# Designed miniproteins, single chains, part 46

Each design is a single chain, and the fold is of that chain. pLDDT is the mean over its residues in the fold that is shown.

## One batch from the design tools (miniprotein)

Design m1685
Fold by ESMFold2-Fast:
Structure m1685 (fold): chain A 57 residues (1-57)
Amino acid sequence: MEIVLDPELQKKVKELQEELDAGKISGEEFIERVLEELLKAGKLTKEEVEEILKERK
């Protein structure tokens, strides 16, 4: 839960959400970029990211 409150990670996700709301990125691209940031932060493994991406397909 501590890592969920990371201000840097929250800022990155918020910036991506603002880009999505502005129509600068697609919903799929938003999901992929959020998952990449979570992977970098160590919240998700590469395998978990691949499983989530497979589920949306």
Scores: mean pLDDT 72

Design m1686
Fold by ESMFold2-Fast:
Order: C-alpha cells, then sequence, then structure tokens
Structure m1686 (fold): chain A 67 residues (1-67)
C-alpha cells in the first residue's frame, strides 16, 4: 500500500537519525540522552503500529524490508 510505504519510509529516516544520535551519545558517555533517544524510537514505532493496526514487531520487520 502506497500510504503505508510512505509512512514506513518517513519513519525509517527518522529512526536512522535517532539511531545515529543514540550511538554518538553512548560513545560520549551521555547515557541519559541515549535512553531518551531509545524511548523516542520505541514511541515512534508503537505510534505507527497503532495507526496501521499491527504489532510493533511487524513495523520493525517492515522497516528492515525497506532501505
Amino acid sequence: EEEIEKELKELAKELKELENEGVLAVIQGDYDRAQEIAEEIKRKIEELAKKLGVSPEEVRKRLHEIE
């Protein structure tokens, strides 16, 4: 579905940026920031899963199918 693919691509971009920030925070020893980023990633995945009517695990699986 085109709408679903668009949402997944947008989420993938946001998660990539957040993952990069999280990795940098861990390297710098800023664990509080890394935790906040991890929570934001989880929240975004859960929000999309709820919107699509699927599990967060299914959203993660679909994100791996798009690069």
Scores: mean pLDDT 80

Design m1687
Fold by ESMFold2-Fast:
Structure m1687 (fold): chain A 68 residues (1-68)
Amino acid sequence: SKEEEEEVFNKAGKAEAEGVALELGTKLLSAEAKKVSENRYEITFETDKGTYKITIDTATGEITVEEL
């Protein structure tokens, strides 16, 4: 169902945000994931040092990180 897809995506998005936060030497405080197109997902996450956005392209596997 759409709800199950959203739950699986949110779980994966939270794990990705945690990994990136650790790489940045930060503490993860919160994370929210959203589907912005058929092949693009955005994860916005807050850390003790700032807010960041991860964009994932599921067709290519490309991951980009942007400081907000």
Scores: mean pLDDT 76

Design m1688
Fold by ESMFold2-Fast:
Order: sequence, then structure tokens, then C-alpha cells
Structure m1688 (fold): chain A 62 residues (1-62)
Amino acid sequence: MDSLSPEQQAELKKIEKEKGKKEMLKKLYDILRKHAEELSKIDPEAAKIMEEEAKKVKEEYK
């Protein structure tokens, strides 16, 4: 996905292998939330989309 850097994608895959899918999803949520916060300063509409994606990820690891 274009919203994540290749380095961030590699970290998520590493976490999934080491700690499992739930921990990977928690890290993904943190990344998306931080990205949405930064994006809100330049593109509020894209930030809202990113926040909705983060909420969906959070529901997945409950």
C-alpha cells in the first residue's frame, strides 16, 4: 500500500513473524494514527480516511 514506506512494511512483517498477527496489527494502528496526525496538517480529507483505516485495524486486533 502506498500509505506505508517499504521500511515500515518490512518492520510489520518482522513483528508478525516474531510476535504474531495481533502485535503486527497494533504496530500498524500506531503507524496509521501517527501518519493521520501528520497528514491532517496538509490534507484533512486524506487524514480522515487514514483515521478510518486505523480504526478498522484496531477492531481486527481486539
Scores: mean pLDDT 76

Design m1689
Fold by ESMFold2-Fast:
Structure m1689 (fold): chain A 76 residues (1-76)
Amino acid sequence: MAELILKGLEALAAGNEEEARALWEKAMAELAAMPPEKAAEELGELARRVALEAGFSEEEAEEIAEEARRVVLEQL
């Protein structure tokens, strides 16, 4: 799931809006089919990868991922 969202962002940046839309539709379908705990893990992984690309440390990225997982689970 996280990989599909990141690839969608890359496609959008390259001007491939149709490809980005298809990738994100697939990511949303995968997310919707997941139990809440699995969805929280996938969104946590996405947050971790985005934080690392933004220049945060591994430790900081893990804390951001943990917070993202907590927020998702609280929305149940």
Scores: mean pLDDT 76

Design m1690
Fold by ESMFold2-Fast:
Structure m1690 (fold): chain A 71 residues (1-71)
Amino acid sequence: MSPEELLEKGKEYLRKGIDAMEKNDYKTALELFEKAIEYFNEAIRLEDTFDAAVGLLAAAVGYVIAKKKLE
């Protein structure tokens, strides 16, 4: 995948994770945020952009909140 494709995939999974959070589906949200983190990390590895870094931070925050809700 190109860095642009990885960034797009990261944003897609981040949006899906947020949607799952809005539905109180924390288990699905956690899995979706994990996928977003994977794609944003790979995008940053290939090309370190502000968009990828912000996406990673947003996905990481979502992951932590979803995980806390499942405790």
Scores: mean pLDDT 87

Design m1691
Fold by ESMFold2-Fast:
Structure m1691 (fold): chain A 56 residues (1-56)
Amino acid sequence: LDPAVLEAEVLLALGLIALALGDLPLAIANFNAALALAPDDAVAKANLAAATALLA
């Protein structure tokens, strides 16, 4: 069990909660933090792209 993977999953979950609450800057920050720990996480990449597109 990799602690970095667990932390990345927690950050992804926090980002999704922030996105549901409409806090786009917090969602983006959490998705970026998750990707720093798990760069190949396709779910985090997809949600980061969606959140940043909503700001445009």
Scores: mean pLDDT 82

Design m1692
Fold by ESMFold2-Fast:
Structure m1692 (fold): chain A 84 residues (1-84)
Amino acid sequence: MTELPVPGVAVIELKRPLSEEEKQEIGDLATKSLAKIEFEGTTVTATGPLGFVEALARALADHPLVERITVWSLDGSLPPVTLT
């Protein structure tokens, strides 16, 4: 039986709150990564299988509005790792 993927979280800290157009752009990247995304002021939280969350975090690391990204597993198997 194929084991279920490890659940992961990425917290993306932004330089400013996003416009609706910028939210759509980031939402499209999240859809391609199969991650659930939530916008809270200057913070974007992505949740999903760890591999997809890591892929989304790497895709966003070069975005000009991104200050910092932190990724971890919800089961504690991967401690928080800061990107950028």
Scores: mean pLDDT 74

Design m1693
Fold by ESMFold2-Fast:
Parts: sequence; structure tokens; C-alpha cells
Structure m1693 (fold): chain A 69 residues (1-69)
Amino acid sequence: SVEGMAELAENAAKAAARYAEQNPGKKVTLRFSGTKEEVEAARKAAEKVLDASTPEAKAQINVIFEEEP
């Protein structure tokens, strides 16, 4: 669901930000796949969390979004 994807992405982004802050110089990749609506919800949720994080932590995190056919 769109709501479920938003919650998943928010929690994943929060976990990634915590890991990045505790592990300077390490890279983290998050990958979200789903419908167009689910991917957009994931993007918005992840961006909100990462924009609230430190610039250093945000720079360590790469987010990949894949729309399923």
C-alpha cells in the first residue's frame, strides 16, 4: 500500500541516518520498488527524513527508486 510504503521508507531512512552518523565515511544504499504511487510515497518519506539529518549523514546515503511495470 502507499501508506505502508511511506512508513517503510521513513523507518528505513531513519535507520540509515543513524547508521551513517555512527559510521562516518561508510556508504549506505536504500532501494525501494513498487507502483508509481508507492515509489513516490517512499521518495517523499525518505527525503523528509534525510533532509532533517546532518549533511554528512545525507551524503553517505544513496536512495534508488524503481517503478514496477
Scores: mean pLDDT 86

Design m1694
Fold by ESMFold2-Fast:
Structure m1694 (fold): chain A 80 residues (1-80)
Amino acid sequence: LEEKLKEKVEKAKEYEEKGDYKKAGDEYEEAGKLALELGDEEKAVEYYNKAIEAYEKAGDYKKAMEVAVEILKLAVDRVL
């Protein structure tokens, strides 16, 4: 899982450099999910925030909102 997480983050950065923000967002979203599987909630939130920024740059506000809801769920689960 750690290796796959690293690969997703590297692909996301590559897509950002190419200006393919939609695909960068998709890769960051997958990285966030992998971080949650590893129990690293801090990294998951970091990658989800990067996904939101990428989706916003792509004009995909629906995807940005979907990822924002995932962060909200994590916050609610922690605080109740």
Scores: mean pLDDT 80

Design m1695
Fold by ESMFold2-Fast:
Structure m1695 (fold): chain A 69 residues (1-69)
Amino acid sequence: SEEIEEVRKEAEEAAERIEKKHPGIGRQTLGAMMKAIEKYKDDPEKAREVVEKIAEEGEKAAEEALAEA
C-alpha cells in the first residue's frame, strides 16, 4: 500500500530526529515503529497512530537522557 509506505518514511524521519538528540534511542525507537508497521500493514490509519505514539515516547526518552547529564 502507498499509504503504508508513507507511514514507513515518516517513522524513519522521526527515528533520525531522535537519533540526532541521543544516539541509540533513535535506533531502538525505529525498531519499535517498524514492528508496529508490520503488525498493522493492512490498516495504515492504525499504523500511523501507533507509530506517532512510539515516536513521541522516543523523543521524551531522548530528552530525559540528555537532562540526566
Scores: mean pLDDT 82

Design m1696
Fold by ESMFold2-Fast:
Structure m1696 (fold): chain A 64 residues (1-64)
Amino acid sequence: IEHLEKAIEALRQGDGESAKEHIKLAIEKGELPKQMGDAAIEAIDQGDYENAINTLKGAIYLKS
């Protein structure tokens, strides 16, 4: 879940572009279902970093 953790840290730093790149890598590596990743990217594009972080944290809980 390395890419999920990096995406969350990028969002905490206000870096939506780096977060989106890490989300795409997480989907590719099977760390994150595409539907959840797409929802997180949508939230980032709307400036809703809180919802994006919550979505990604939910994915970590499901994989842990």
Scores: mean pLDDT 81

Design m1697
Fold by ESMFold2-Fast:
Structure m1697 (fold): chain A 65 residues (1-65)
Amino acid sequence: SAQDQYNKGLELAKEGKLVSAISEYLNAIKLDPNYSKAYENLGDVLAKLGIDEGAEAYRKKAKEL
């Protein structure tokens, strides 16, 4: 489920596996394009990686859902 992929992303992010966390959040979005929490956490991980434009884009998408 989208929630299962999102939860995998959360655990990977906690472990510092940020690229793997991004992959799982994207999988959650693919399963549920309205999963606002996945967009929020994807934005947070992108910000941690210094991808600020990507971070803002996904955070904006989360607020629109």
Scores: mean pLDDT 86

Design m1698
Fold by ESMFold2-Fast:
Structure m1698 (fold): chain A 53 residues (1-53)
Amino acid sequence: SEKEKEKQKQELISLAYQIYPFGSDDQKKAIDTVDEAYKKGLSYEEMKALVVK
């Protein structure tokens, strides 16, 4: 559902804040990647794999 996908997006953004230094290029890239993957309709598992590479 739309609400589930939004929650998943927010969880992955939170994960990016936890695993990358604040304000780093890696953090910004991870957040941008989640936004693009969300727009493309990728699964939570696919989006998460892109963040934790």
Scores: mean pLDDT 79

Design m1699
Fold by ESMFold2-Fast:
Structure m1699 (fold): chain A 94 residues (1-94)
Amino acid sequence: SELDTLINMIRSLSPREQRILRVVAEHQPVTPAEVARLLGLPQSTVSRHLNKLAEMGLIEVREVDGRRYYSIRPEIHDLVKEALDILFEEEAKK
């Protein structure tokens, strides 16, 4: 199923990339600076991972007034949210 494909794709991400994806899903639309602040990571590191997630087709970037905003791709938004809930719901409850 499409959900199983997304679960496997997210599971293939590094733990850091998984945390970045979760922040994008929760706080979207977000800038690299906002993600960096939320996770305590360098902005350059976050920008690299956001670009990789965009290349994988999980997130999209839009430029508004010279600022880059990242969000989950609208076509897969509900499936990504469901996949993240399945993978990480048990961590949130403990």
Scores: mean pLDDT 85

Design m1701
Fold by ESMFold2-Fast:
Structure m1701 (fold): chain A 60 residues (1-60)
Amino acid sequence: DAEKKLKEALRRLAEELLELMRAGEKVDPQLIVDLLVAAGESRARAEARVEEARRQAEAR
């Protein structure tokens, strides 16, 4: 069950960093992608989520 707990923690960290990125904070996009992939998302989905958050931040 340690692996499930780790993946859940990584997912939560990635979601928190995505929220900070949407708010305009400086966050490493590659770190978010790597955390989402480690948590079980496909790289394509992870990259799409980061790109969307970046676009939302830049639109401000």
Scores: mean pLDDT 82

Design m1702
Fold by ESMFold2-Fast:
Structure m1702 (fold): chain A 79 residues (1-79)
Amino acid sequence: LEKEAEELAAKARELAEESLRLREEGERTGREEELGPKAEELEREAGVLLAEAMALKAEAAGDAEGAEKFRAEAEKLRA
């Protein structure tokens, strides 16, 4: 669980960085209308993965209430 949480958090960080790069490229090249929506989708995916990682960490620590809270947050972001 702990290792899985770390892997999900790392993937979330990569997606967040990619989202920032797309936003900067859009501003630089004037392609904000094309790249903005892609950046927003990556940002949402990063948020979901981060929430799932936090839920797994809470579960590993024995914090059932925290785990449920983070799972609910991930579900809300998927909607």
Scores: mean pLDDT 81

Design m1703
Fold by ESMFold2-Fast:
Structure m1703 (fold): chain A 78 residues (1-78)
Amino acid sequence: SLLDIARELARRTLERADQLVKQGRYDEAILELEIAIGLLRIARSVLNLIGDQEEADEVDKLIAELEKKLAEVRQQQR
């Protein structure tokens, strides 16, 4: 399902971001998170268009999790 793809994208992105941060590669971690957030927003829009509100709400939670991580990484870089 699109939700399963979204969950796997979020999981892999968080794992990559953590690895990049541990290596001091903050700009790359930020870019990976921003790209994934953009893709998840597209997925949410598709789910809204087809009327799957419950799955769209679950994707919103994934977006919030990645946005929280993005804010954390940006604060650590500054």
Scores: mean pLDDT 90

Design m1704
Fold by ESMFold2-Fast:
Structure m1704 (fold): chain A 71 residues (1-71)
Amino acid sequence: MRETIELELPSHEAAGRFLAFLAELEAEGLVRVDEITIEAESTALETTQRVTLTATFTEEGRAKLEAFLKE
Protein backbone atom coordinates (compact mmCIF):
# COMPACT_ATOMS: atom_id res chain seq x y z
CA MET A 1 0.00 0.00 0.00
CA ARG A 2 1.43 3.40 -1.00
CA GLU A 3 1.35 6.09 1.69
CA THR A 4 3.07 9.22 2.99
CA ILE A 5 4.23 9.13 6.59
CA GLU A 6 5.57 12.03 8.66
CA LEU A 7 7.72 11.29 11.70
CA GLU A 8 9.41 13.48 14.28
CA LEU A 9 12.45 11.69 15.63
CA PRO A 10 14.32 12.89 18.74
CA SER A 11 17.90 12.64 17.46
CA HIS A 12 20.29 11.99 14.57
CA GLU A 13 20.81 8.50 16.07
CA ALA A 14 17.07 7.79 15.94
CA ALA A 15 16.93 8.98 12.31
CA GLY A 16 19.90 6.74 11.48
CA ARG A 17 18.17 3.73 13.05
CA PHE A 18 15.00 4.47 11.07
CA LEU A 19 16.95 4.69 7.79
CA ALA A 20 18.72 1.40 8.57
CA PHE A 21 15.36 -0.22 9.35
CA LEU A 22 13.92 1.00 6.02
CA ALA A 23 16.97 -0.32 4.16
CA GLU A 24 16.43 -3.76 5.74
CA LEU A 25 12.75 -3.78 4.75
CA GLU A 26 13.63 -2.72 1.19
CA ALA A 27 16.27 -5.47 0.95
CA GLU A 28 13.59 -8.00 2.02
CA GLY A 29 11.16 -6.64 -0.59
CA LEU A 30 8.72 -5.46 2.10
CA VAL A 31 8.81 -1.77 1.11
CA ARG A 32 9.51 0.32 -1.98
CA VAL A 33 10.72 3.79 -1.02
CA ASP A 34 9.63 6.41 -3.57
CA GLU A 35 10.72 9.55 -1.72
CA ILE A 36 12.35 10.42 1.59
CA THR A 37 13.05 13.89 3.01
CA ILE A 38 14.86 14.56 6.26
CA GLU A 39 14.82 18.02 7.84
CA ALA A 40 17.09 18.58 10.83
CA GLU A 41 16.68 21.42 13.30
CA SER A 42 19.48 21.89 15.81
CA THR A 43 19.65 24.17 18.82
CA ALA A 44 22.31 24.50 21.52
CA LEU A 45 20.41 21.97 23.67
CA GLU A 46 18.14 20.00 21.31
CA THR A 47 18.15 18.42 17.88
CA THR A 48 15.06 17.00 16.19
CA GLN A 49 14.64 15.28 12.84
CA ARG A 50 11.53 15.54 10.69
CA VAL A 51 11.22 12.65 8.25
CA THR A 52 8.69 12.60 5.40
CA LEU A 53 8.50 9.22 3.68
CA THR A 54 6.47 8.24 0.60
CA ALA A 55 6.59 4.47 0.16
CA THR A 56 4.66 1.36 -0.86
CA PHE A 57 4.51 -1.26 1.90
CA THR A 58 3.46 -4.87 1.83
CA GLU A 59 1.13 -5.93 4.67
CA GLU A 60 4.13 -7.53 6.46
CA GLY A 61 6.26 -4.41 5.92
CA ARG A 62 3.51 -2.19 7.33
CA ALA A 63 3.20 -4.41 10.42
CA LYS A 64 6.97 -4.24 10.97
CA LEU A 65 6.88 -0.45 10.60
CA GLU A 66 4.14 -0.19 13.24
CA ALA A 67 6.17 -2.39 15.61
CA PHE A 68 9.28 -0.23 15.05
CA LEU A 69 7.37 3.00 15.76
CA LYS A 70 6.18 1.62 19.13
CA GLU A 71 9.81 1.35 20.32
Scores: mean pLDDT 75

Design m1705
Fold by ESMFold2-Fast:
Structure m1705 (fold): chain A 116 residues (1-116)
Amino acid sequence: SRLEELKRRLLALTEEAIELAKEAARAILTHSEDVTRGIGATLRLIGIQIDLELLRGEIARATTRQQLLDGARRVLRLAREMLDIAREYIPDDTDLIARIEQLIAELERLIAELEA
């Protein structure tokens, strides 16, 4: 069904967001010139990863369009927080930033389809 298709797309985007949070945390820890500042950003990304893993579970149990829409909005919020952290701490990692920006664009398109 259409709802099952939208749910599968959201789960795939949520999994991508989890992997990007892990990659961003590793990149900051490896490339940060200020170890103390880098640790703080890494802990924030670990928090985002944990929130996304909990959301993945909630989305997997979702049975309504409204539950998927609420889940997608929460994933989008966390993806935007991840982008802000990446831009501040690893601005030269243009590939990772572009991948997070693409994830955000795909989430925004999915939300538009869920709102229609």
Scores: mean pLDDT 90

Design m1706
Fold by ESMFold2-Fast:
Structure m1706 (fold): chain A 81 residues (1-81)
Amino acid sequence: MDKEKILRAIGLILRAIGYMIELERLKEIDPELAEKALKEIEELIKKALEALKEGDLDKAVEYAEKAAEIGEEAIEKIKKL
């Protein structure tokens, strides 16, 4: 069902953006790790949006999932410092 994949990709992109907002705040604690994660998330969101535009819903979900995972992992690592 194409609609479910589109909504999943969009939901994951929004989650990744939420992590980007938190990572921007965490630059005060670990600027190097936060900046690296922000760049990787931005590139993956761009790829997810390009895949959505091309109708490659599986790639869109995959890139969006990777973006969300990087955001979560980076936040957890910085908070453990």
Scores: mean pLDDT 86

Design m1707
Fold by ESMFold2-Fast:
Structure m1707 (fold): chain A 110 residues (1-110)
Amino acid sequence: SKEEKIKELLEKIKELAEKLEKKYNVKIPKNLFEPLAEFLVEIEFPEEKIEDLLKAIIALKKLSKNGEEFAEKIQELFVETLNSKNKEEAKKKLIENINKFLEENKHLLE
């Protein structure tokens, strides 16, 4: 069940990412998708928020000069959620961080 949920979410992430990569002319490193799918299943992240999460990742990629800077910015986005002791709090913090980041960087996604 958990393995099947991760596989289904991974395919959805890949499809949404391809659509957004074409729209914004940015490529997300493919090695990010499997760890992301595993983490999102673990915290029971809402599927309707995945597109916003991927948009935030694209905006971070646009703000990054190289892969190392991108990896650092991705880690910063998730650091508060990773430090959470409760999956509900982790989910809430990630959604709040995504919404705040997208509002502050909306000009990158116009």
Scores: mean pLDDT 84

Design m1708
Fold by ESMFold2-Fast:
Structure m1708 (fold): chain A 70 residues (1-70)
Amino acid sequence: MRAEELKEKAEEKIEEAVRALKEGDFETMEKHTEEAERYLKELVELGHTEEAFELAGEGIRRLKKAYEEL
């Protein structure tokens, strides 16, 4: 898979995790978070480490904000 595809998939899974958290579905949130983590690890393996860390940081920020809104 190309780096751009991995980045898109990671962003998609982060959005799905945030949506699940807003609905109070912690199990689905955890599964999508694990999937996002997998795509981010593949990005790191391809040498896109900085982009992977930026996406991970943004994901954590969005999850924290969604949790605070519960």
Scores: mean pLDDT 84

Design m1709
Fold by ESMFold2-Fast:
Structure m1709 (fold): chain A 95 residues (1-95)
Amino acid sequence: MEELKEKALKEAEKKSTNGEAKFWVEIVIRALEEDLEGLRALLATLAPDGRELDDAQLRAAQARIRTALESEIERNPEPMYELLRKILELIKKEK
């Protein structure tokens, strides 16, 4: 699992020099793993007043991210998405 995460982040770094793709991959991984605290921590970095999403908002965001991005991950042929598909498959096998 960790090896696949590292490879996905490396592929994201190739796509974006400003870290946007890497930040996106980190959000996707934490959403797929249902890591609500990790997702909260990442989203808190974007909060204008340090306000955090409550648990209900995080669960709703996680569900929307998983549904929307799972479809994108399945369709996109790029190497970063291939690695994200492997991560998703491993998560589905563990749960």
Scores: mean pLDDT 67

Design m1710
Fold by ESMFold2-Fast:
Structure m1710 (fold): chain A 74 residues (1-74)
Amino acid sequence: SMSPVEKVVEELERRLNELKERLRAGEISEDEFLAEASKLLREASEKMEELNYEDLDKIEDRFLSEILAELDAL
């Protein structure tokens, strides 16, 4: 079974992929995508801090790069 941290990361990945699909479909703007993606990352970061996750910065860098790559692909 997955750890609590792995579960938070999986949920973040799932939610971010849903936002990417909506962005690609033209259902949300780039500004709306950035706002919602930032909110998801913040909420995931807060949960990981509660779990005393030491590599939080690495997860944040990974997902920020993924968000920026999606916008660059438009």
Scores: mean pLDDT 82

Design m1711
Fold by ESMFold2-Fast:
Order: structure tokens, then C-alpha cells, then sequence
Structure m1711 (fold): chain A 66 residues (1-66)
């Protein structure tokens, strides 16, 4: 799940929790839990408007996993 969210944010730039859930066809609770973990790991940031985006750490993480 983490890698799928990171790839989606890399492709689309900024998405809400609901948009991520809809695009990945998973529950909002699954996305919420995973986003919390990604924020704690410093791979994703939450913006003032409620959208989520990749950090530089998230971009590097994706490059290392590919």
C-alpha cells in the first residue's frame, strides 16, 4: 500500500485522502492509516488545504525501490 500511494502522488502531485482511496479502490480508513505512517516516516506531507504530497524523502525512497 505505501509504495502504491507514493507512486500515485508522484504521478498526480497533490491528492486528498478521498481521491487516493478512489484511485486505488481501497477504503478511506486504509488510506488514512497508511498516510499517517508515511507522514511519520517523512515520505509524505499534508498541505493546509488537506491534500497530500511527496516530500524529497518520498521521491528518493521511490527511486531506491525501483
Amino acid sequence: MKLEILKLLKEKGKLTQKEIAERLNVSQSTVSRTLKELIEEGLVGKLDDGRYTLTLGGIIYLEEKE
Scores: mean pLDDT 82

Design m1712
Fold by ESMFold2-Fast:
Formats: sequence, structure tokens, C-alpha cells
Structure m1712 (fold): chain A 66 residues (1-66)
Amino acid sequence: HMEQLDAEVYRVAGAFYDALAEKSSGEERIEMLEKALEFYRKAIDLGDPSAEELAKEVEERLKKER
């Protein structure tokens, strides 16, 4: 289904921003983590439950950075 494909694309996009956050620091890291979380949440909304654990990990990292 088209929604399933879109969910996978958003999850992959989230993973890329998550990886960029590991190479960044300070405000840039926070921005990359926020983008990763946004994409993971979109993937969940479109039916990819595997992004839920990834979103939780990003949320915990954002909490530590703030």
C-alpha cells in the first residue's frame, strides 16, 4: 500500500537525522534529534510501529540534551 511505503520512507529519514545528530553537538544536535523524532512520529502515524521504539530513544536523548 502507498501508506506503508510512505511510512518506511519516513522511518528511514528519521534514522538519517538520528545519525546526523550523533555527529553534531549543542543546538545542532538538538535540531537533528527533533527532526528525527518528527519523521519517526510520521512513520508511526502511517502504520509503522517499528518506529515507536526509535521515537522513544530520540525523546530520551532530547530530554538529556535539554
Scores: mean pLDDT 79

Design m1713
Fold by ESMFold2-Fast:
Structure m1713 (fold): chain A 66 residues (1-66)
Amino acid sequence: SEDELIKELNELARKAKEAEKKGDYKTALELYEKALEVAKQLSGPIGQVAIKELEEAIKKVREKLK
C-alpha cells in the first residue's frame, strides 16, 4: 500500500540522515538509494518531491565520498 511505502521511505531517509551525520557516507548513500527506489513507486506530488530531495542528498553524499 502507499502508506507502507511512505513509512518505509521515511525510515530509510531517517537512517540515511543519521549515517550522514556520523560521517558514514557509504552507508548513507546506500540508504538514500534504497529510499529513492521506494519514492519512485509513489505516485503524485509527494513522490516527485521526495525523488528530487533524495537525488540532491545522493549527489551531496557522492561528493563527500570522492
Scores: mean pLDDT 85

Design m1714
Fold by ESMFold2-Fast:
Structure m1714 (fold): chain A 76 residues (1-76)
Amino acid sequence: SAAEEEAFLAEAQKIYDKYRPKMEEAYKKGNLKELYKLLIEAADELLKVARKYGFEEAAARLEKEREEARKLLEEL
């Protein structure tokens, strides 16, 4: 429903606001290991929200993004 979509977006925005400054700092310092770890943590929190609201497509996308970040972390 529209109300569930709005609630999802509001919770997602809070996660984004939490992780964005940390990711920007890691990027500026060239700390790719920390950047990829933060991307994985953010994806994990977003996945919980997507699953809470039953947004299966969003959850599938986040699972792929998390797996890609894990692979990049392993290559460091």
Scores: mean pLDDT 87

Design m1715
Fold by ESMFold2-Fast:
Structure m1715 (fold): chain A 80 residues (1-80)
Amino acid sequence: SEEKKKEYKEELEELREKALEWLRNKKAPKEIIERVEKVTKEALEKIEKAKSDEEIEKIYLETRKELTELMNEADELFEK
């Protein structure tokens, strides 16, 4: 539904902003920041093209997992 697309796009943008703020505060490499931007952009495009609420939710969950993995990669780079 259009309502679900709007809801999940807003949640994804919020996750993006929080991830980018955390990464910039950690002085993460430009490459990781660019990957966060790319992953989020591609996810927003996939949500727009999604044909079911279940597909929208799947895209959101997969994107959230990818963003978490990118943040963990940055954390390991600076703390290990």
Scores: mean pLDDT 80

Design m1716
Fold by ESMFold2-Fast:
Structure m1716 (fold): chain A 94 residues (1-94)
Amino acid sequence: SEFEELLKDSSERVLKALLDPSLPLEHRKELLNQFYNSMKEIIKNSKDEEIRKLAYETAKELLEKIAKEHPDEELRELAKKKLKELEELVKKLL
């Protein structure tokens, strides 16, 4: 799927930026916020169940990876918070 490839490419670019120590921490936190909010809007508002599922899985995979493996504690904690918010969102929609 072209949309699936676009989501994967977006996720990979965000991950690369979050791992770039030359970017200020506040900028990287904002990038993670923007990525999460974009995925959340797709999950809430898309009428296509497959598109909603892809956005959920893409967001979950990136957030779990950051929460477990990112060297910065603040980014790990932010990812954990968003992962919890994502799971609560999905419980309300399923």
Scores: mean pLDDT 87

Design m1717
Fold by ESMFold2-Fast:
Structure m1717 (fold): chain A 61 residues (1-61)
Amino acid sequence: NAEEYFEKGLELREEGKHEEAIEYYERALALDPDYVEARDRLIELLLELGDYERLEAVLSA
């Protein structure tokens, strides 16, 4: 479910696997577009990495 993908994303981020963490946050949001915590964590990580293309896509949704 969305929460399980989000939890896996947090685990991957703690391991420094930033790209995989992004993928799991995106999967969580695909299942629950109103998952505020997953969206906020995704935005924070994208800002940290300077991935403005992905950030723009998230903010435009």
Scores: mean pLDDT 84

Design m1718
Fold by ESMFold2-Fast:
Structure m1718 (fold): chain A 69 residues (1-69)
Amino acid sequence: MKEEAIKYLNEAIEAVKNGDKEKALSYIRKARELAPFLQPLLDAAIKAIENGDFEKAIQYLKAAINVLK
């Protein structure tokens, strides 16, 4: 489960970098289901994506991965 959440978060970062907002949000939601305790970081990442702040979104996603490692 932890490894799957990390995989989804890495896929979300890749989607953000590729400008695929829909795919990024989908992966973040999947990671959130696997790791609900990351909700504050993942909700912040979703809000950043919705606001077009992709650099900040990537920062929150990387922070979430670091919590899981």
Scores: mean pLDDT 85

Design m1719
Fold by ESMFold2-Fast:
Structure m1719 (fold): chain A 111 residues (1-111)
Amino acid sequence: MKLTKEQIDEAYELAKRAVERAVDEMVRAKQQGLTPEQIREVARLALAREVQEAIDKGYPDEVVQAAAHLAGRAVNAAIEALDTGSPEQVREEALRVVDEEYERLKAGEEL
């Protein structure tokens, strides 16, 4: 999929928002004593809601797909960090992965 620079920038902003919301829900779930499997499901549902919100707002399918890819990778990193990290460390790690994937996407690497 060939994304324009504007589409890449839009996907990045959507992914950051989705990741911050998903991480906040994951941190709350861990504080409530949910299992790792339940926290993974919380993250999946949070990302699904963000995808649906983007579709409802009329974002192009390719932008939504790119944002979902960036956010998914970041949330996987957040899940790994959540076992031992503070809430701030989990958020920082997730956003670091979004930034890294955004740079790769700008460099013309395939999703």
Scores: mean pLDDT 84

Design m1720
Fold by ESMFold2-Fast:
Structure m1720 (fold): chain A 89 residues (1-89)
Amino acid sequence: DPDKEIAKQMNELIQKWLLNKEEVTLELELESTSNGARSRVVLRISSDGVVSVLSVSGEGATPEQTAAARAVGEALAEVHLERFAELRS
């Protein structure tokens, strides 16, 4: 279940951020089950909860697959900001 895997990764990031009050870098690799193409997204979460997409790359990935990987990174950023707001409220 991709949603559960994403939630697990986000929870681990949130916990590391809360415990260490440090910047966290997340590297996410997406693999297409139909053609084996891989896309990699690198995100940084600052100590104040701001998320930045640092890079997006792909091996054998189509432009559409690379765009999908970026969209996943941006969705993770939104989830992190929402969770950070909940923990602060």
Scores: mean pLDDT 65

Design m1721
Fold by ESMFold2-Fast:
Structure m1721 (fold): chain A 97 residues (1-97)
Amino acid sequence: SPLERFRLSPEEVAKGIERIADELDKLAKETNNPGLSKVASLFREAAEAARKGDLDKARQLIIEAMKLVDSTDLSPQEKRKAIALLFAAAIELVAAS
């Protein structure tokens, strides 16, 4: 299958999600928004789940992060950045499948 050529290891997926969590922490500090720090925490938990090969738990944690972003009072620019980071994490999980 062509998709097998793009399959990432658990460690590669975990590192990708951790990088996204770092960007969310940076955004949280720049915007002084503690809700985004909680989103970053969920991403770090998702990275650990992915590292252990538990992709279902990783997906569930990303869904929880998405719901938290939707409930957080963000400017349009901050919301666009957060959504872009959520999509990046979703791509990492698809590549792990």
Scores: mean pLDDT 77

